# Ledger of designs, part 53: designed miniproteins, single chains, continued (2)

Each design is a single chain, and the fold is of that chain. pLDDT is the mean over its residues in the fold that is shown.

## One batch from the design tools (miniprotein)

Design m5820
Fold by ESMFold2-Fast:
Structure m5820 (fold): chain A 146 residues (1-146)
Amino acid sequence: MRVLIVLAGPSRVAAITTGLLVKRGYEVHVVLLGDGPGAQEMATTLLSVGAKAVHVGLSLEEVRELLREFKPDVVVVFGSSEIGLRVAEIAAELGIPVIAVLPKDTPEEVKERFRELGAEVLEYDPNEDPMEIAERVVERVEEILA
């Protein structure tokens, strides 16, 4: 089974989630939507925990091409970025299940925008242990793919 992880910037939760999915035998690709500070260090971290490929600085059209080529069984979007929402929209248009992993303090209007696309919203407390958040994300991926 194939998982695409999408993040707009460095995320410890996304790195841990990637490593846990790889350990469970998933093929994981990651899209880093930003090419800003820390993107190369984050890409190195993601590859070190077993990501099959890390794609940095893709356009929305290149993300659409990746979704069609890689054909992930689920897409996991980390964070409440507008560009992350646009990637979730493209995945939903292609009939791919989407999990949006959002801080609990994300505005309800943003959470509802993800839900309107058919994405499942998984909320976390930013003060929670990143490992506990990552385990809940992995459990939810396993439930969707069962």
Scores: mean pLDDT 88

Design m5821
Fold by ESMFold2-Fast:
Structure m5821 (fold): chain A 88 residues (1-88)
Amino acid sequence: SVEEQLQQKLDDFIEASKSGNLKEAAQKLIDFIKTGQSNPQLARQLLLQNQDKISPGVTGLQMIARSDVEDEAKKLAREALALLNHLP
């Protein structure tokens, strides 16, 4: 189902975040949000249901996005956060 596909993509983000690979985490979050664009209410519900598990990863992306080092991880973190903020 679409719900199972979205949950799997969100789980991928959570696992990447736990591994400390923030570049991979940003890429996985982008994939989740782009997939969720067809069902934004469902994507938002899944984010809320998993808020405790995703919050550390989102915080990590926010820290990278504010870093003084301009690298690919920062660019991907900024893209992921921008897409997340545009999810209704």
Scores: mean pLDDT 85

Design m5822
Fold by ESMFold2-Fast:
Structure m5822 (fold): chain A 72 residues (1-72)
Amino acid sequence: SVGDEFREALRNGDFDRLTELVLRHLNPAELLGAAESLETLASKLEQKGTPEDLENARRAREAARRLREAAS
């Protein structure tokens, strides 16, 4: 699924693939929904507060920012 490909690209830090996937497969409403989900995930990870969770939260927020930009 596109969601699985998105998660894989996020784990790998492959922002070129993320950009390709969002532009080819997601409409603006889907991009905004994905960004909201990533922001919610980041907030939950920040509440847990482990170093691993904080790094994952940063990655999720960066991905959300890129998705919002693409939806504009």
Scores: mean pLDDT 77

Design m5823
Fold by ESMFold2-Fast:
Structure m5823 (fold): chain A 74 residues (1-74)
Amino acid sequence: MSFEEQVELAIEHLRQEIAKMKTLPEEEKKEKAKILIKQIDELIDYIKKNHPDATDAIKKFEELKKELEAIVAE
């Protein structure tokens, strides 16, 4: 599986997890959002270390992280 295919599958999976999370009660939603933020941070760190030129992939994960951070801030 190519790196690009892995990135697209990871983004699709994260979007599905975010959609499921949004159906949860407020407190559970915030806790799940924190877990997903941590997972995205670890994934961004991995990409920066192993694929530092993959700026578009990094931006896509940073955008998902920003969406989750907005949910935690509510």
Scores: mean pLDDT 83

Design m5824
Fold by ESMFold2-Fast:
Structure m5824 (fold): chain A 80 residues (1-80)
Amino acid sequence: MDEEFDRGVVVVAAAVLYTTAKNEGKEELGQLIRDSALALVDAGKVEEARRTLLEVNRAYENGDFEKAKEIAEQALKEAA
C-alpha cells in the first residue's frame, strides 16, 4: 500500500476522532488523541499510529475515556 495514502488515512481518522470528542465536550482528550497519532506519523511510525487510533477508538466507544487517555499518552511517549 502507498505509505503517503496510509499516512493520509491516519491523519483523517485522527481529525474525525478529534471532532467527535470535541462535539461530546471532550476536546482535551480529542486533542491528545490527534497529537499522539500525528507524533507517531511524524516519527515515521504510520502503522503504529493506525493501531493506536483503532485501540483508542475502541476504548472511547466503550466509554472508557481513562483508558483512551492512557493509550494516547503512551503513544506520545513512544513517538518522542
Scores: mean pLDDT 82

Design m5825
Fold by ESMFold2-Fast:
Structure m5825 (fold): chain A 59 residues (1-59)
Amino acid sequence: ASEEEVRAGAEKALEVARASDGRGATAAVGSAVHDASLVNPELAEEIRREGERVVAEAG
């Protein structure tokens, strides 16, 4: 997948994480970080940091 497609997928995963309980939020963020790491490690780190914030808010 392209970086743009990975960013779009990560944005959707973060939306799902915000609507989920702590377990679901953590899983969604983990999947998005993994996908991003295959394209751009800096993007993966960006998604991980945003995901930590979302998971903290969700659970």
Scores: mean pLDDT 74

Design m5826
Fold by ESMFold2-Fast:
Structure m5826 (fold): chain A 89 residues (1-89)
Amino acid sequence: SKVPSAEELAEMAAKLPEIAAAELAALAPTLTPEQLAVAREYAERVRELLEEAAAAVAAGADPEEVVKKLRERLAELGRETLARLAALA
């Protein structure tokens, strides 16, 4: 397993809005407005976390530690998002 570079993290963050918009548009007919709002918020939060990680690595932070913290924050965000979606179902 390879640790992403700052450039790779920044590229992921830059591409995420287009990917998220396409996926959310496809899912919109099957989700409630409240579920769709939670899904949009999740996509935006993931983008922010990727941008923060890219900036930290670019500033000279240890890439392995940055990616470890990113994975922990993404896991927490995922748990929070699933709980919110479950409450809306």
Scores: mean pLDDT 81

Design m5827
Fold by ESMFold2-Fast:
Structure m5827 (fold): chain A 87 residues (1-87)
Amino acid sequence: SMKIEQLKEALKLLEEAKKAVDEGDLQKADQLIIEAINALPEEYREEALKIAVETALANRNQSDAEILRAVIEKLTEFVREKLKELS
C-alpha cells in the first residue's frame, strides 16, 4: 500500500510538471520532476534517474521545453508500469 501511494504521488507530481511546461514555467517543471523521482519508492529512484538522464541526452538538440516533455512522458510511462505490477 505504501509503495502504491508513493507511485500515485509521483504520477501527480509528473502531471503538475507537464502543466508547468505548458505554462512556460520550466524551472518549476524541472523542480517537480526532481520531486517526483524523490517521491518514488527507494528501489525505483536510480532507474528513474537513468531514464530521465538518457531521455534528456537523446533529445539534447531539442528545445528545453521539448526535453522536459520527453522526460515527463518517459517517467510517467515508467511509473504507470510499476503501478500495474503492484495492482
Scores: mean pLDDT 90

Design m5828
Fold by ESMFold2-Fast:
Structure m5828 (fold): chain A 74 residues (1-74)
Amino acid sequence: MKLSKEETKKALEKAVKQLLEEYKDDPEAQKRIEEIYKKSIEKLEEGEDVEKVLKEFQREVHKVMDEVARKRAA
C-alpha cells in the first residue's frame, strides 16, 4: 500500500521521536538520527518516491543502530 507524503512525514516524525528517546544517552547517535530525518524530509519535499525514502531511512537508521550495538558489545 502506498503511503501519502503526509502519512510518510508523520511516520518518520514518530519513528525519530522514539529513536531519540531510545538513544538519549548517546548524543552522537541522536545527531546522526536527526540528520537522517532531515534528509528524508528534504527528499519528500523534493518529490522523491515515498517508498524509496522510507527504505533509505530504515537502512540508514539500522546502520546507526548496528554501530551503537557493536560499541556496546565491545
Scores: mean pLDDT 79

Design m5829
Fold by ESMFold2-Fast:
Structure m5829 (fold): chain A 100 residues (1-100)
Amino acid sequence: VLSEEEKVEKIIEIVEESTKKIISLLPKKVAEEVEKLAKKTLEEMKKASAGESFLLAQQFVVEVLRLINENHDELSEEQEEKIINILNEMLEKIHEIIEE
């Protein structure tokens, strides 16, 4: 029922919503780095298929986890767990859209 273009649009919306939630949990400096990564990912998604957008979302997750690890001294365990949960929910929602 969803076209390829509609799938990509929904994936972009999910990534934007998830990014806003993640940014709200991070110190300003780390939040700015995540926002920069999200902007790059979203720009690439606009040129990509739904399947390629899922791979881009997976790459975004890896990069966010790298930033969390590099800044673990500035983050509580609770903040890290909440961010990991948001990232997992994001990938699950995207998978549901691309799942035939």
Scores: mean pLDDT 87

Design m5830
Fold by ESMFold2-Fast:
Structure m5830 (fold): chain A 91 residues (1-91)
Amino acid sequence: PRASPLSQALFELKQAVESNAPVDVIAEKLRRLAEAFEELADKYKDTDPEKAQVYREIADRARRLAEEKPTPEQAKAFLDEVGKTLRELDK
């Protein structure tokens, strides 16, 4: 089965961080992640506005980090925060 855009974007960012990829590569993976969360926010905006707002906030943070060309350490901290937020949304 085809992986979801979000699952693929999270996996690619994690791989880039774990391999200490160049800053530009990490920034590109963060932009992909932001796009995936923006699509989820649009999907849930009318049915679950609180969940949609959380997805928009994650997307905005990912885009800001991408523009700042983050270190792998900063990208890892963001990835860990996103994982924690997603776990809380599923409870």
Scores: mean pLDDT 83

Design m5831
Fold by ESMFold2-Fast:
Structure m5831 (fold): chain A 90 residues (1-90)
Amino acid sequence: SKAGEVFQQQRDAFERATREATEEAVRTGDVEAQVKRLREIAREQGALASQAFSGSDLLSSSVYRLFEGLGDRGAEEIRRAGEEARRRRE
């Protein structure tokens, strides 16, 4: 379905953004800037994905909350990777 295609496109874009933010945090040590950027991306992509389900308030809200959760998990991944990289440099 078109809604499923939009959802998958936003999910794939988010996974790429998480990878890029994690690599940048490891490279620069600026973990909090990358966490902030990734959370902003999660909100934007969640809004776009939820719009594909606008015919159902319940589904739209659930999709938006799913992307918020992805942003939180991505933030944890960035922080873990940044901490590990810092330990290896010290």
Scores: mean pLDDT 82

Design m5832
Fold by ESMFold2-Fast:
Structure m5832 (fold): chain A 71 residues (1-71)
Amino acid sequence: SLQQVEENGLAFALRVLKLVVEEGKSIKEAMREAQLELAKLKGKNVLTEFQMSDEEVLEGIKEIEKLLKAR
């Protein structure tokens, strides 16, 4: 469904953010790794496979908003 596509997109963005913030990876490197992980999770809810707390998800969303405002 469209909602599932949106949820997968959010999970991808949050994973990219985590790789950049916690592991110091470039956005390009983080996107590549997140894409490979997403491909392995084909047909599944990506948020369930990413072991993130509700707090981490909310913090990730806020950091994405901050990055978008800085662009």
Scores: mean pLDDT 66

Design m5833
Fold by ESMFold2-Fast:
Structure m5833 (fold): chain A 80 residues (1-80)
Amino acid sequence: MKILDETEEELWKVTEDPVLRFLLLGGIREVKKLYEAGDYDKAIQGLELMIDYAELRKDKKSTKILKKALKKFKEEVKKK
């Protein structure tokens, strides 16, 4: 899924906190697996959890990237 691949690349480049980066990259991989399995509700919940965690860590750049990804992901899932 291009949206998730692009989001993974953006998070790798902009997330400066190594612990947050590790968790967000792991989260994107799990969201990709859930999407491939057809478990769209859990994939959406995973993205929402990642947004909450980035906000808690006060990483505004990662939060903005994840919110944009969630919006595009919901639109893509609706086409199915």
Scores: mean pLDDT 84

Design m5834
Fold by ESMFold2-Fast:
Structure m5834 (fold): chain A 83 residues (1-83)
Amino acid sequence: VEKEVEAGRALAKLAEEAGHPLLAEYYREAIKAIEARAAGDEEKLAEYLARIAELRAKISSEEWAEFVAYAEEAARELEEKLE
């Protein structure tokens, strides 16, 4: 859970830096959903999942593809810098 939350925070930051504010918010809401699920808070989980679905509907497939490529490249660079 903690590792997934940290990965989500890194992705949210990368999305914001790449100029994808809706994707950044998507990852922030995904983190909240992961934490709510871990806490057994079904009401909050449902709320965050609804927000995630709304954000998904607003993000184009092209924007997703561009960000995935950017995030994969940034992850490789980050791994190399941390060595």
Scores: mean pLDDT 76

Design m5835
Fold by ESMFold2-Fast:
Structure m5835 (fold): chain A 118 residues (1-118)
Amino acid sequence: PEFPASEETLKEEAEELYSLLPEEVQKLVDELFKKYPSLSAGSKLAILTAVLTFFDLQGISTKEEAEAALKKDEEFKKKVFELIKEVVEVAYKAQKEGTEIDELAEKLGKIIKEFLEK
């Protein structure tokens, strides 16, 4: 059992994960977060965790590797951008419906699996 994280702690964790994303992904995330301004720090953290998990499952563990992969493979870049858009939309809907963070994490994990199969 862990103590519930404060909104400030979740925001700091989200900012840390954001800094690990390649520049093109950071730009897309900025645009989507601006489009969905009501997204909580917890929702943003879940979104960023899902994106980084997708890179990790593709064998990409560093920002530099992610940047190189996106520059080398246009189809991979499109796939990553489609994943991010879907993850943000699902997280926004889940937040509106009052979905708990563990259920949101499960939904985002399912999206990651679907994109790994494409």
Scores: mean pLDDT 82

Design m5836
Fold by ESMFold2-Fast:
Structure m5836 (fold): chain A 71 residues (1-71)
Amino acid sequence: MIDELVELFKNDPSEGMARIGELIASGELNINDLKEILAKLKGVPVSSLKVKTMSELLDEFGEILKERKEK
């Protein structure tokens, strides 16, 4: 799941974001899963994200989406 979501977000950030939101709403993704996905997308340790709230993690996904559209 997590690796599939990372791949989806890399290939289509808008669809990746929509899928992540759906899985959060269904309870299939929690905050720790979101940290793992974001850490893999950014190539950073999960520990660098441990203090971030759900809102801050979602904002980071939004920034990646924005950066992807600018390139």
Scores: mean pLDDT 78

Design m5837
Fold by ESMFold2-Fast:
Structure m5837 (fold): chain A 93 residues (1-93)
Amino acid sequence: SDLAERYAATDDPSRRALLRFSQRLVEISWESVERLNNGEDEKEVFEWFKKKLEELLAEYGAPPPDVTYDESLSFEEQMGLLVNAAREQFLAA
């Protein structure tokens, strides 16, 4: 991912904020996948990821993602919903 390199190269504060948010989102997403791969429960990983996204969004004054765990969806689908909701909340802030 070139996000860190692009972040270092930009002088635009709004673009810098977006790149930093995107970098943090990727890092949290990667950690959630590692937690699942290490044998943590899918629902516990989802709730952890949601909490980390709430904390990240709060740093930018954005509201939390309005997504609840749905056992009928795959883990990948549920994580995608959280990521999309977090991006929408950040962009609307």
Scores: mean pLDDT 79

Design m5838
Fold by ESMFold2-Fast:
Structure m5838 (fold): chain A 97 residues (1-97)
Amino acid sequence: MIEIEVELDPESADVTVTVKVDRPGALVFAQVTIEADGKEIVVGSPTAFVDEPGTVTLTARAEEADGAEHIRVKKVKVYAQADGEFLEVEKDVVIER
């Protein structure tokens, strides 16, 4: 199972996605949907390789949302590929600033 925690940086529009992976050799990527001052922005993290079961931190940088007065994280999708299997986990979130 993949477990996801989401945090919005208090000083920027960067979204940190902490992913717990239960299998080795996983390639993990996060896609985040953000609303900044009423505009929807979709941003992706870099892909990370997880050698052993554990926690990986992915950062999605929403540069287009920098300087926005109101930021809301609406949705996070995590994609994982391990041992020939593809897994997608979607989490609706309510994180506002």
Scores: mean pLDDT 77

Design m5839
Fold by ESMFold2-Fast:
Structure m5839 (fold): chain A 66 residues (1-66)
Amino acid sequence: SASEASAEDIAEAVKRLREAGYDISQAKIAEATGLSQATVSAIINGKRTPSEEEKEKILKVIGEVQ
């Protein structure tokens, strides 16, 4: 578990899960979090720093997929 996660930590976690064979996509994260696909894409590609709310929602989804 991450004690404190940044946009870089989220991007890295998604990358590692994809490399480990988990089917994680921007669309799946968007559907599970209720965020727009564009927002999720910007966050996991490191183009946007997530808010605390956005970060918690994305980390919860990543944790559920593992």
Scores: mean pLDDT 71

Design m5840
Fold by ESMFold2-Fast:
Order: C-alpha cells, then structure tokens, then sequence
Structure m5840 (fold): chain A 68 residues (1-68)
C-alpha cells in the first residue's frame, strides 16, 4: 500500500545519508544500501580489511543519522 511505499522511501533517505557519511571516511573503499522491507535495511561496507554487512532497523538508522 501507499503507507508501506512511504516508509520504504523514508528508509532509503536515511540509509543514503548514512552511506554518504560512511563514504567520507578515507579508509572506506565502497559502501551501499539495500532496503529489505519497511523496517529494515542492509548496509554493505568494503574496506581493505574486508566486507561487512550490517542489518539496521529504522530506529537504529535514525539514531546513527541524528548522531553523525
């Protein structure tokens, strides 16, 4: 429904802000996000040490974005 689509768009905006912030770190080779559902996103971060995938809830995303 339209409310689910709106929630997913809000997650995309938060995830994009977090990824853009992560990409400012010179040690980061690449970073990306994928919205899994209306409450969860996966952040993928690639560094010289390896690849990390982190599943974040909307609340966790809001916390990180507000504390950047």
Amino acid sequence: GSMEEKKKKELEELAKKLVDFILKDPEVLSASYEVLDEEKVVITVVTPEGTQKIVLSKEELEFYVNNM
Scores: mean pLDDT 83

Design m5841
Fold by ESMFold2-Fast:
Structure m5841 (fold): chain A 87 residues (1-87)
Amino acid sequence: SLEEQIAAVKAEMKEIQARLEALWPAVEAGDEAARAEAIALLERLTKLLIEYTRLTGKLHGWPESEIQKKIKEIEEQAKEAIALIRA
């Protein structure tokens, strides 16, 4: 069901966020392996956030234009975050 799909996406996002929090001191210290893992996790989290936005938009009857606007904002924020880690 739609609700089961939302619950599954939300659960995976929580696991990724917990791992990112655990990695963050090493990322800030300039650890190359931690930065690489954080980038991969942020890319996965971005895909899950987009899916969550689409599923939630369908559940609440949001216009497609509003869903697409939110997706673009998520993609732009993710691009900026990844660029900062890569620097």
Scores: mean pLDDT 89

Design m5842
Fold by ESMFold2-Fast:
Structure m5842 (fold): chain A 55 residues (1-55)
Amino acid sequence: MKKEAEKEVDEALERYRQGDPRAPQDLQKAISKAQEVGDDESVERAQQELNQLAS
């Protein structure tokens, strides 16, 4: 369901910002799940934030 995938993305992003070493893996899984349910907005948002954090 789209709302569940969105929550998983948001939670993984928060953990990533807090420096959790497992968060990148969780975020990657959440992005894949959002892609499967067609939640393109959550996918795009997560990718943009990853690009900002990786810079």
Scores: mean pLDDT 75

Design m5843
Fold by ESMFold2-Fast:
Structure m5843 (fold): chain A 94 residues (1-94)
Amino acid sequence: QQQQTQQALLDAAQQLEQQAAQEKDPVVSQGLLLFSEQVRLASLIPDPQQALQAMQDSGKWVADLLRKQGHPEAAEKVLEIANQQIQQVQQQVA
């Protein structure tokens, strides 16, 4: 389970990096890159539940940061993509 969760998080980070590279909005792109970095850090957490919680908290944190910087539409898009990746990881480790 730990190894499966770690791999799922690393795969999610890579998918986020690929999405960021294709994103036309530079604010959304930077938000996705920041989130992917946080997901890679979460993959280092040995406890699967804590790793998943860290990923969820990171997605909310990045969205909140973008809203505070005056980019609410970019924040919503980043949060939507983050939630999709979180659901995918949860399905892989269930």
Scores: mean pLDDT 87

Design m5844
Fold by ESMFold2-Fast:
Structure m5844 (fold): chain A 67 residues (1-67)
Amino acid sequence: KIVVTNVGDRPILLGDGSVLPAGSTLEFPADSTVRLDESTGLLTVTGPDGRVLAVASAADTRVERLA
């Protein structure tokens, strides 16, 4: 699975319109794609079906791939 932790001090907007509060962790399917746009510093999590699940500042997130 992919685990995303909001290590910033502000909520992160999720693709379904909900928010991930500061200090909170959310799990995504293991076959999700995580991409970093280095020019903007934005990290995008995309599900296996191609839907965007989360967009956040890379500086405010910790991403781990767990078995």
Scores: mean pLDDT 77

Design m5845
Fold by ESMFold2-Fast:
Structure m5845 (fold): chain A 103 residues (1-103)
Amino acid sequence: SFEEYLEKLIEEVYEQYKSLFGDKISFEKFRKIVEEIAEILKKKSKGKYSDKTIELGAIWIAGQLAGVPDSLIPKVPLSEETLKELKSLISEEEKEELRKKLV
């Protein structure tokens, strides 16, 4: 299912994070950060993107905010343009608050 695919992606990003930075946060905390990013994207996009697009974008952005190199983040089926638009919806202040939860 799509939900199983999303969970696998979150797990793969978390394992990359864990391999680079150690056990700084639990998987459950990492998952909650992904969900928080998705809520920000949903609120700010005002219905422009599907829930599937928002969830995929949130996983990718969580990896980047966590400091995982782009080459190690699993590819999501979204265009580079869509990923850039989604990232631009999160303010620098919101990014700093999210990063604080990852250290």
Scores: mean pLDDT 85

Design m5846
Fold by ESMFold2-Fast:
Structure m5846 (fold): chain A 64 residues (1-64)
Amino acid sequence: SMSDRERARREMLEYVREQYARGEEPDGARLRDIALRHGLSPEEADELVLEVLKEFSERLMEEM
């Protein structure tokens, strides 16, 4: 079984992957909205957004 946080993170990472494939930066507000739609608190959503954006930055560094 997958938690609300795990479902949110999965959708957020899919969004980031799609943005990366287009050569676009992910929108933090869009990431936050995804987390909130999955039932996370505003605090949990903000923390998860930072985690996902950090992972995106690390992937960009690996491919540059």
Scores: mean pLDDT 80

Design m5847
Fold by ESMFold2-Fast:
Structure m5847 (fold): chain A 114 residues (1-114)
Amino acid sequence: KLLEDLKSKDPLTRLRAAEELAERLKNGDLSDVDEVFEKALEFAKSDSLVDLTAAFILAMGLIEAGKLEEVREIAKVFRDNITTSKNDSVVSYSFLLTGVLDRSIREKKVVQSP
């Protein structure tokens, strides 16, 4: 049902489903990991700030699940938005989300201070 809620026409239903799926990933439930990654890429390409937020939430769950290469692909889509989007809000938000994801990936790789 969460994967179907992630495809809902209601943005708040999609956001709630993203939060629930991210929590499952953090708890080690990887049963839907491939579908989560595919949907996060679709959301990251959206002109909707709610869908960009859903992509970010799913990406943070993927970081906790150790799926760092998948998260780099999502961050790349956000970076592409900075140069290609004509929506200033999408550009600004994508810039913020890229920075947070890049930092989170770096911190996950380093368990101790260098």
Scores: mean pLDDT 83

Design m5848
Fold by ESMFold2-Fast:
Structure m5848 (fold): chain A 60 residues (1-60)
Amino acid sequence: SLAELERLLRRLDREGSEELAALVVGTAKDQGVSREEFEALARRYLSPEMRAVVLRLAHA
């Protein structure tokens, strides 16, 4: 659900964990979130540094 993805994004912003970053990317893919939608969510919820991490993982 979108709510689950938003919860994970907020948690990732607080904790800064690479393992959580991978989980966020995996959850977005499992839920069929497009690249553009995921980028928008990352811009809304994450710091620039963590945004770079999740976008790199999503693009890999």
Scores: mean pLDDT 83

Design m5849
Fold by ESMFold2-Fast:
Structure m5849 (fold): chain A 60 residues (1-60)
Amino acid sequence: AGADLPFTLETAILVVRAIAEAAGRPLSVEEARKKAQDLLDAGITTVGEAIARLRAEFAA
């Protein structure tokens, strides 16, 4: 329910899918889950950091 939510796997999946759609590269739920887990494993704990990293990856 907003940017102040804890950065969880579920929140990360939603962020991944939203950024992928905005970049014109929509992902399946499983693809988004893999990206979300990579973000959490990298120690990313905020939505803002996740957005920045995902935008860089989808821009290639």
Scores: mean pLDDT 76

Design m5850
Fold by ESMFold2-Fast:
Parts: structure tokens; C-alpha cells; sequence
Structure m5850 (fold): chain A 78 residues (1-78)
């Protein structure tokens, strides 16, 4: 049977993703990136942090998908 990561392991990965994006946000702010890029990246960070704190799988998935979408918008604007 395939091994799936636990909800706890998935939340830990979301927390690591949020931290990586926070470091990227700080660098882009110092470089004077456009406000729309910074806003989309902050939205992605907020959603990944919410996913990391989610108490159920549905809440986790909702925030994970929203975070991925926001990160994709930030990348499209770069």
C-alpha cells in the first residue's frame, strides 16, 4: 500500500514553506518589488501559516490550495 504523509507531517511542511516565503518576502521588500507582488506573497504566507495550524484535513486543504494559488500569482507578476 502507498505510504501517505500524516496530517501532522503535512502541517510541518506547510510551516517550512511559510518560513521560506517569509525570507523571500524580506528580500523582495529590500529590493523594492512591486506592491502587488508583495501583497500576493503575504497572502500565500498567511495561508500556509493557517494550513500549519489547521485542526482538520478540510481546513488544511483549503488553506494549502489558497496559498499555492497566491504564490503562483506572485510568481506570474515577477
Amino acid sequence: SPRYPSLEEQREQAARNAETLRERLAELEKQGAPPEVLAALREAIDHFEAAARATDPDEFLRHLLAGIEAAGRANALL
Scores: mean pLDDT 86

Design m5851
Fold by ESMFold2-Fast:
Structure m5851 (fold): chain A 93 residues (1-93)
Amino acid sequence: SATLEAHLAAIDAVLAEGRAAIDAGEAAARAGDLEAAEAHLARARDLRATLRAFGDAAAASEAAEEVRARADAAVAELDAGIARVEALVAEAR
């Protein structure tokens, strides 16, 4: 349905921003720019919270299971990326 497609597209857009924040955070951490790395980590955490909120809101829709599954997968991907950047920041100290 158009509503389901719109919800999945919104999740994919937030995930794409999260991927960009993680990539930028990794690059900053490897360059020794810990201030920039921490700023990108904060952005990735905010985007992860947005994805979690999409999953929680899905409980009210007819396509709740599909939207929740997509949001949960996106959160898991950002959790892995956040952990990777956090490890790089710790090693750079």
Scores: mean pLDDT 88

Design m5852
Fold by ESMFold2-Fast:
Structure m5852 (fold): chain A 64 residues (1-64)
Amino acid sequence: MMSAEEAAKRAIEAAKEAEKLGAAKSVTDNIINGARKAAEQGDSAAANAAYHEAERLVKELKEK
């Protein structure tokens, strides 16, 4: 697993990419806010979960 800080940065980048691909801003904002909060708390599991969710969303949008 990546550190909470690194995972949060990647989650935010992936969420912004998903938004550019047509994802709802409410969904991407939830991922970004969750990732930032996880990084502030040092919660690597929550930050990595946010990154995984954002990457899954990007992959799904690219495959359509």
Scores: mean pLDDT 82

Design m5853
Fold by ESMFold2-Fast:
Structure m5853 (fold): chain A 106 residues (1-106)
Amino acid sequence: MDLDKLARQFNVTLTDSQKQVLQDLLNDKISAKEALERIIKEEDLEVPKSLVDAIINKDYALAGGQLLLLKATQKNYEEQKKYRYLELFMAVLMEKEGIAPSSVSR
């Protein structure tokens, strides 16, 4: 998996810390739950329990829908950027599970 290619597809510029979390997840050094908890803490994200539960239970359709709504309700660009990183994290999880992430149609 090419993290730089995925980051470009999601219009995300990864920090070294963010890239490390995703690499640790891909290398099975941390669990999906641990990676998600770390992202929420480091980015200071307000994430509803329903979204966390959907991601942990691998209900990516529900998680994706909730994440799109959360991103759309953010009033400033900096908060929207944090949710784009969470979208990239979900795409990495889906790819790791053998589910192709839905590419934004060209």
Scores: mean pLDDT 74

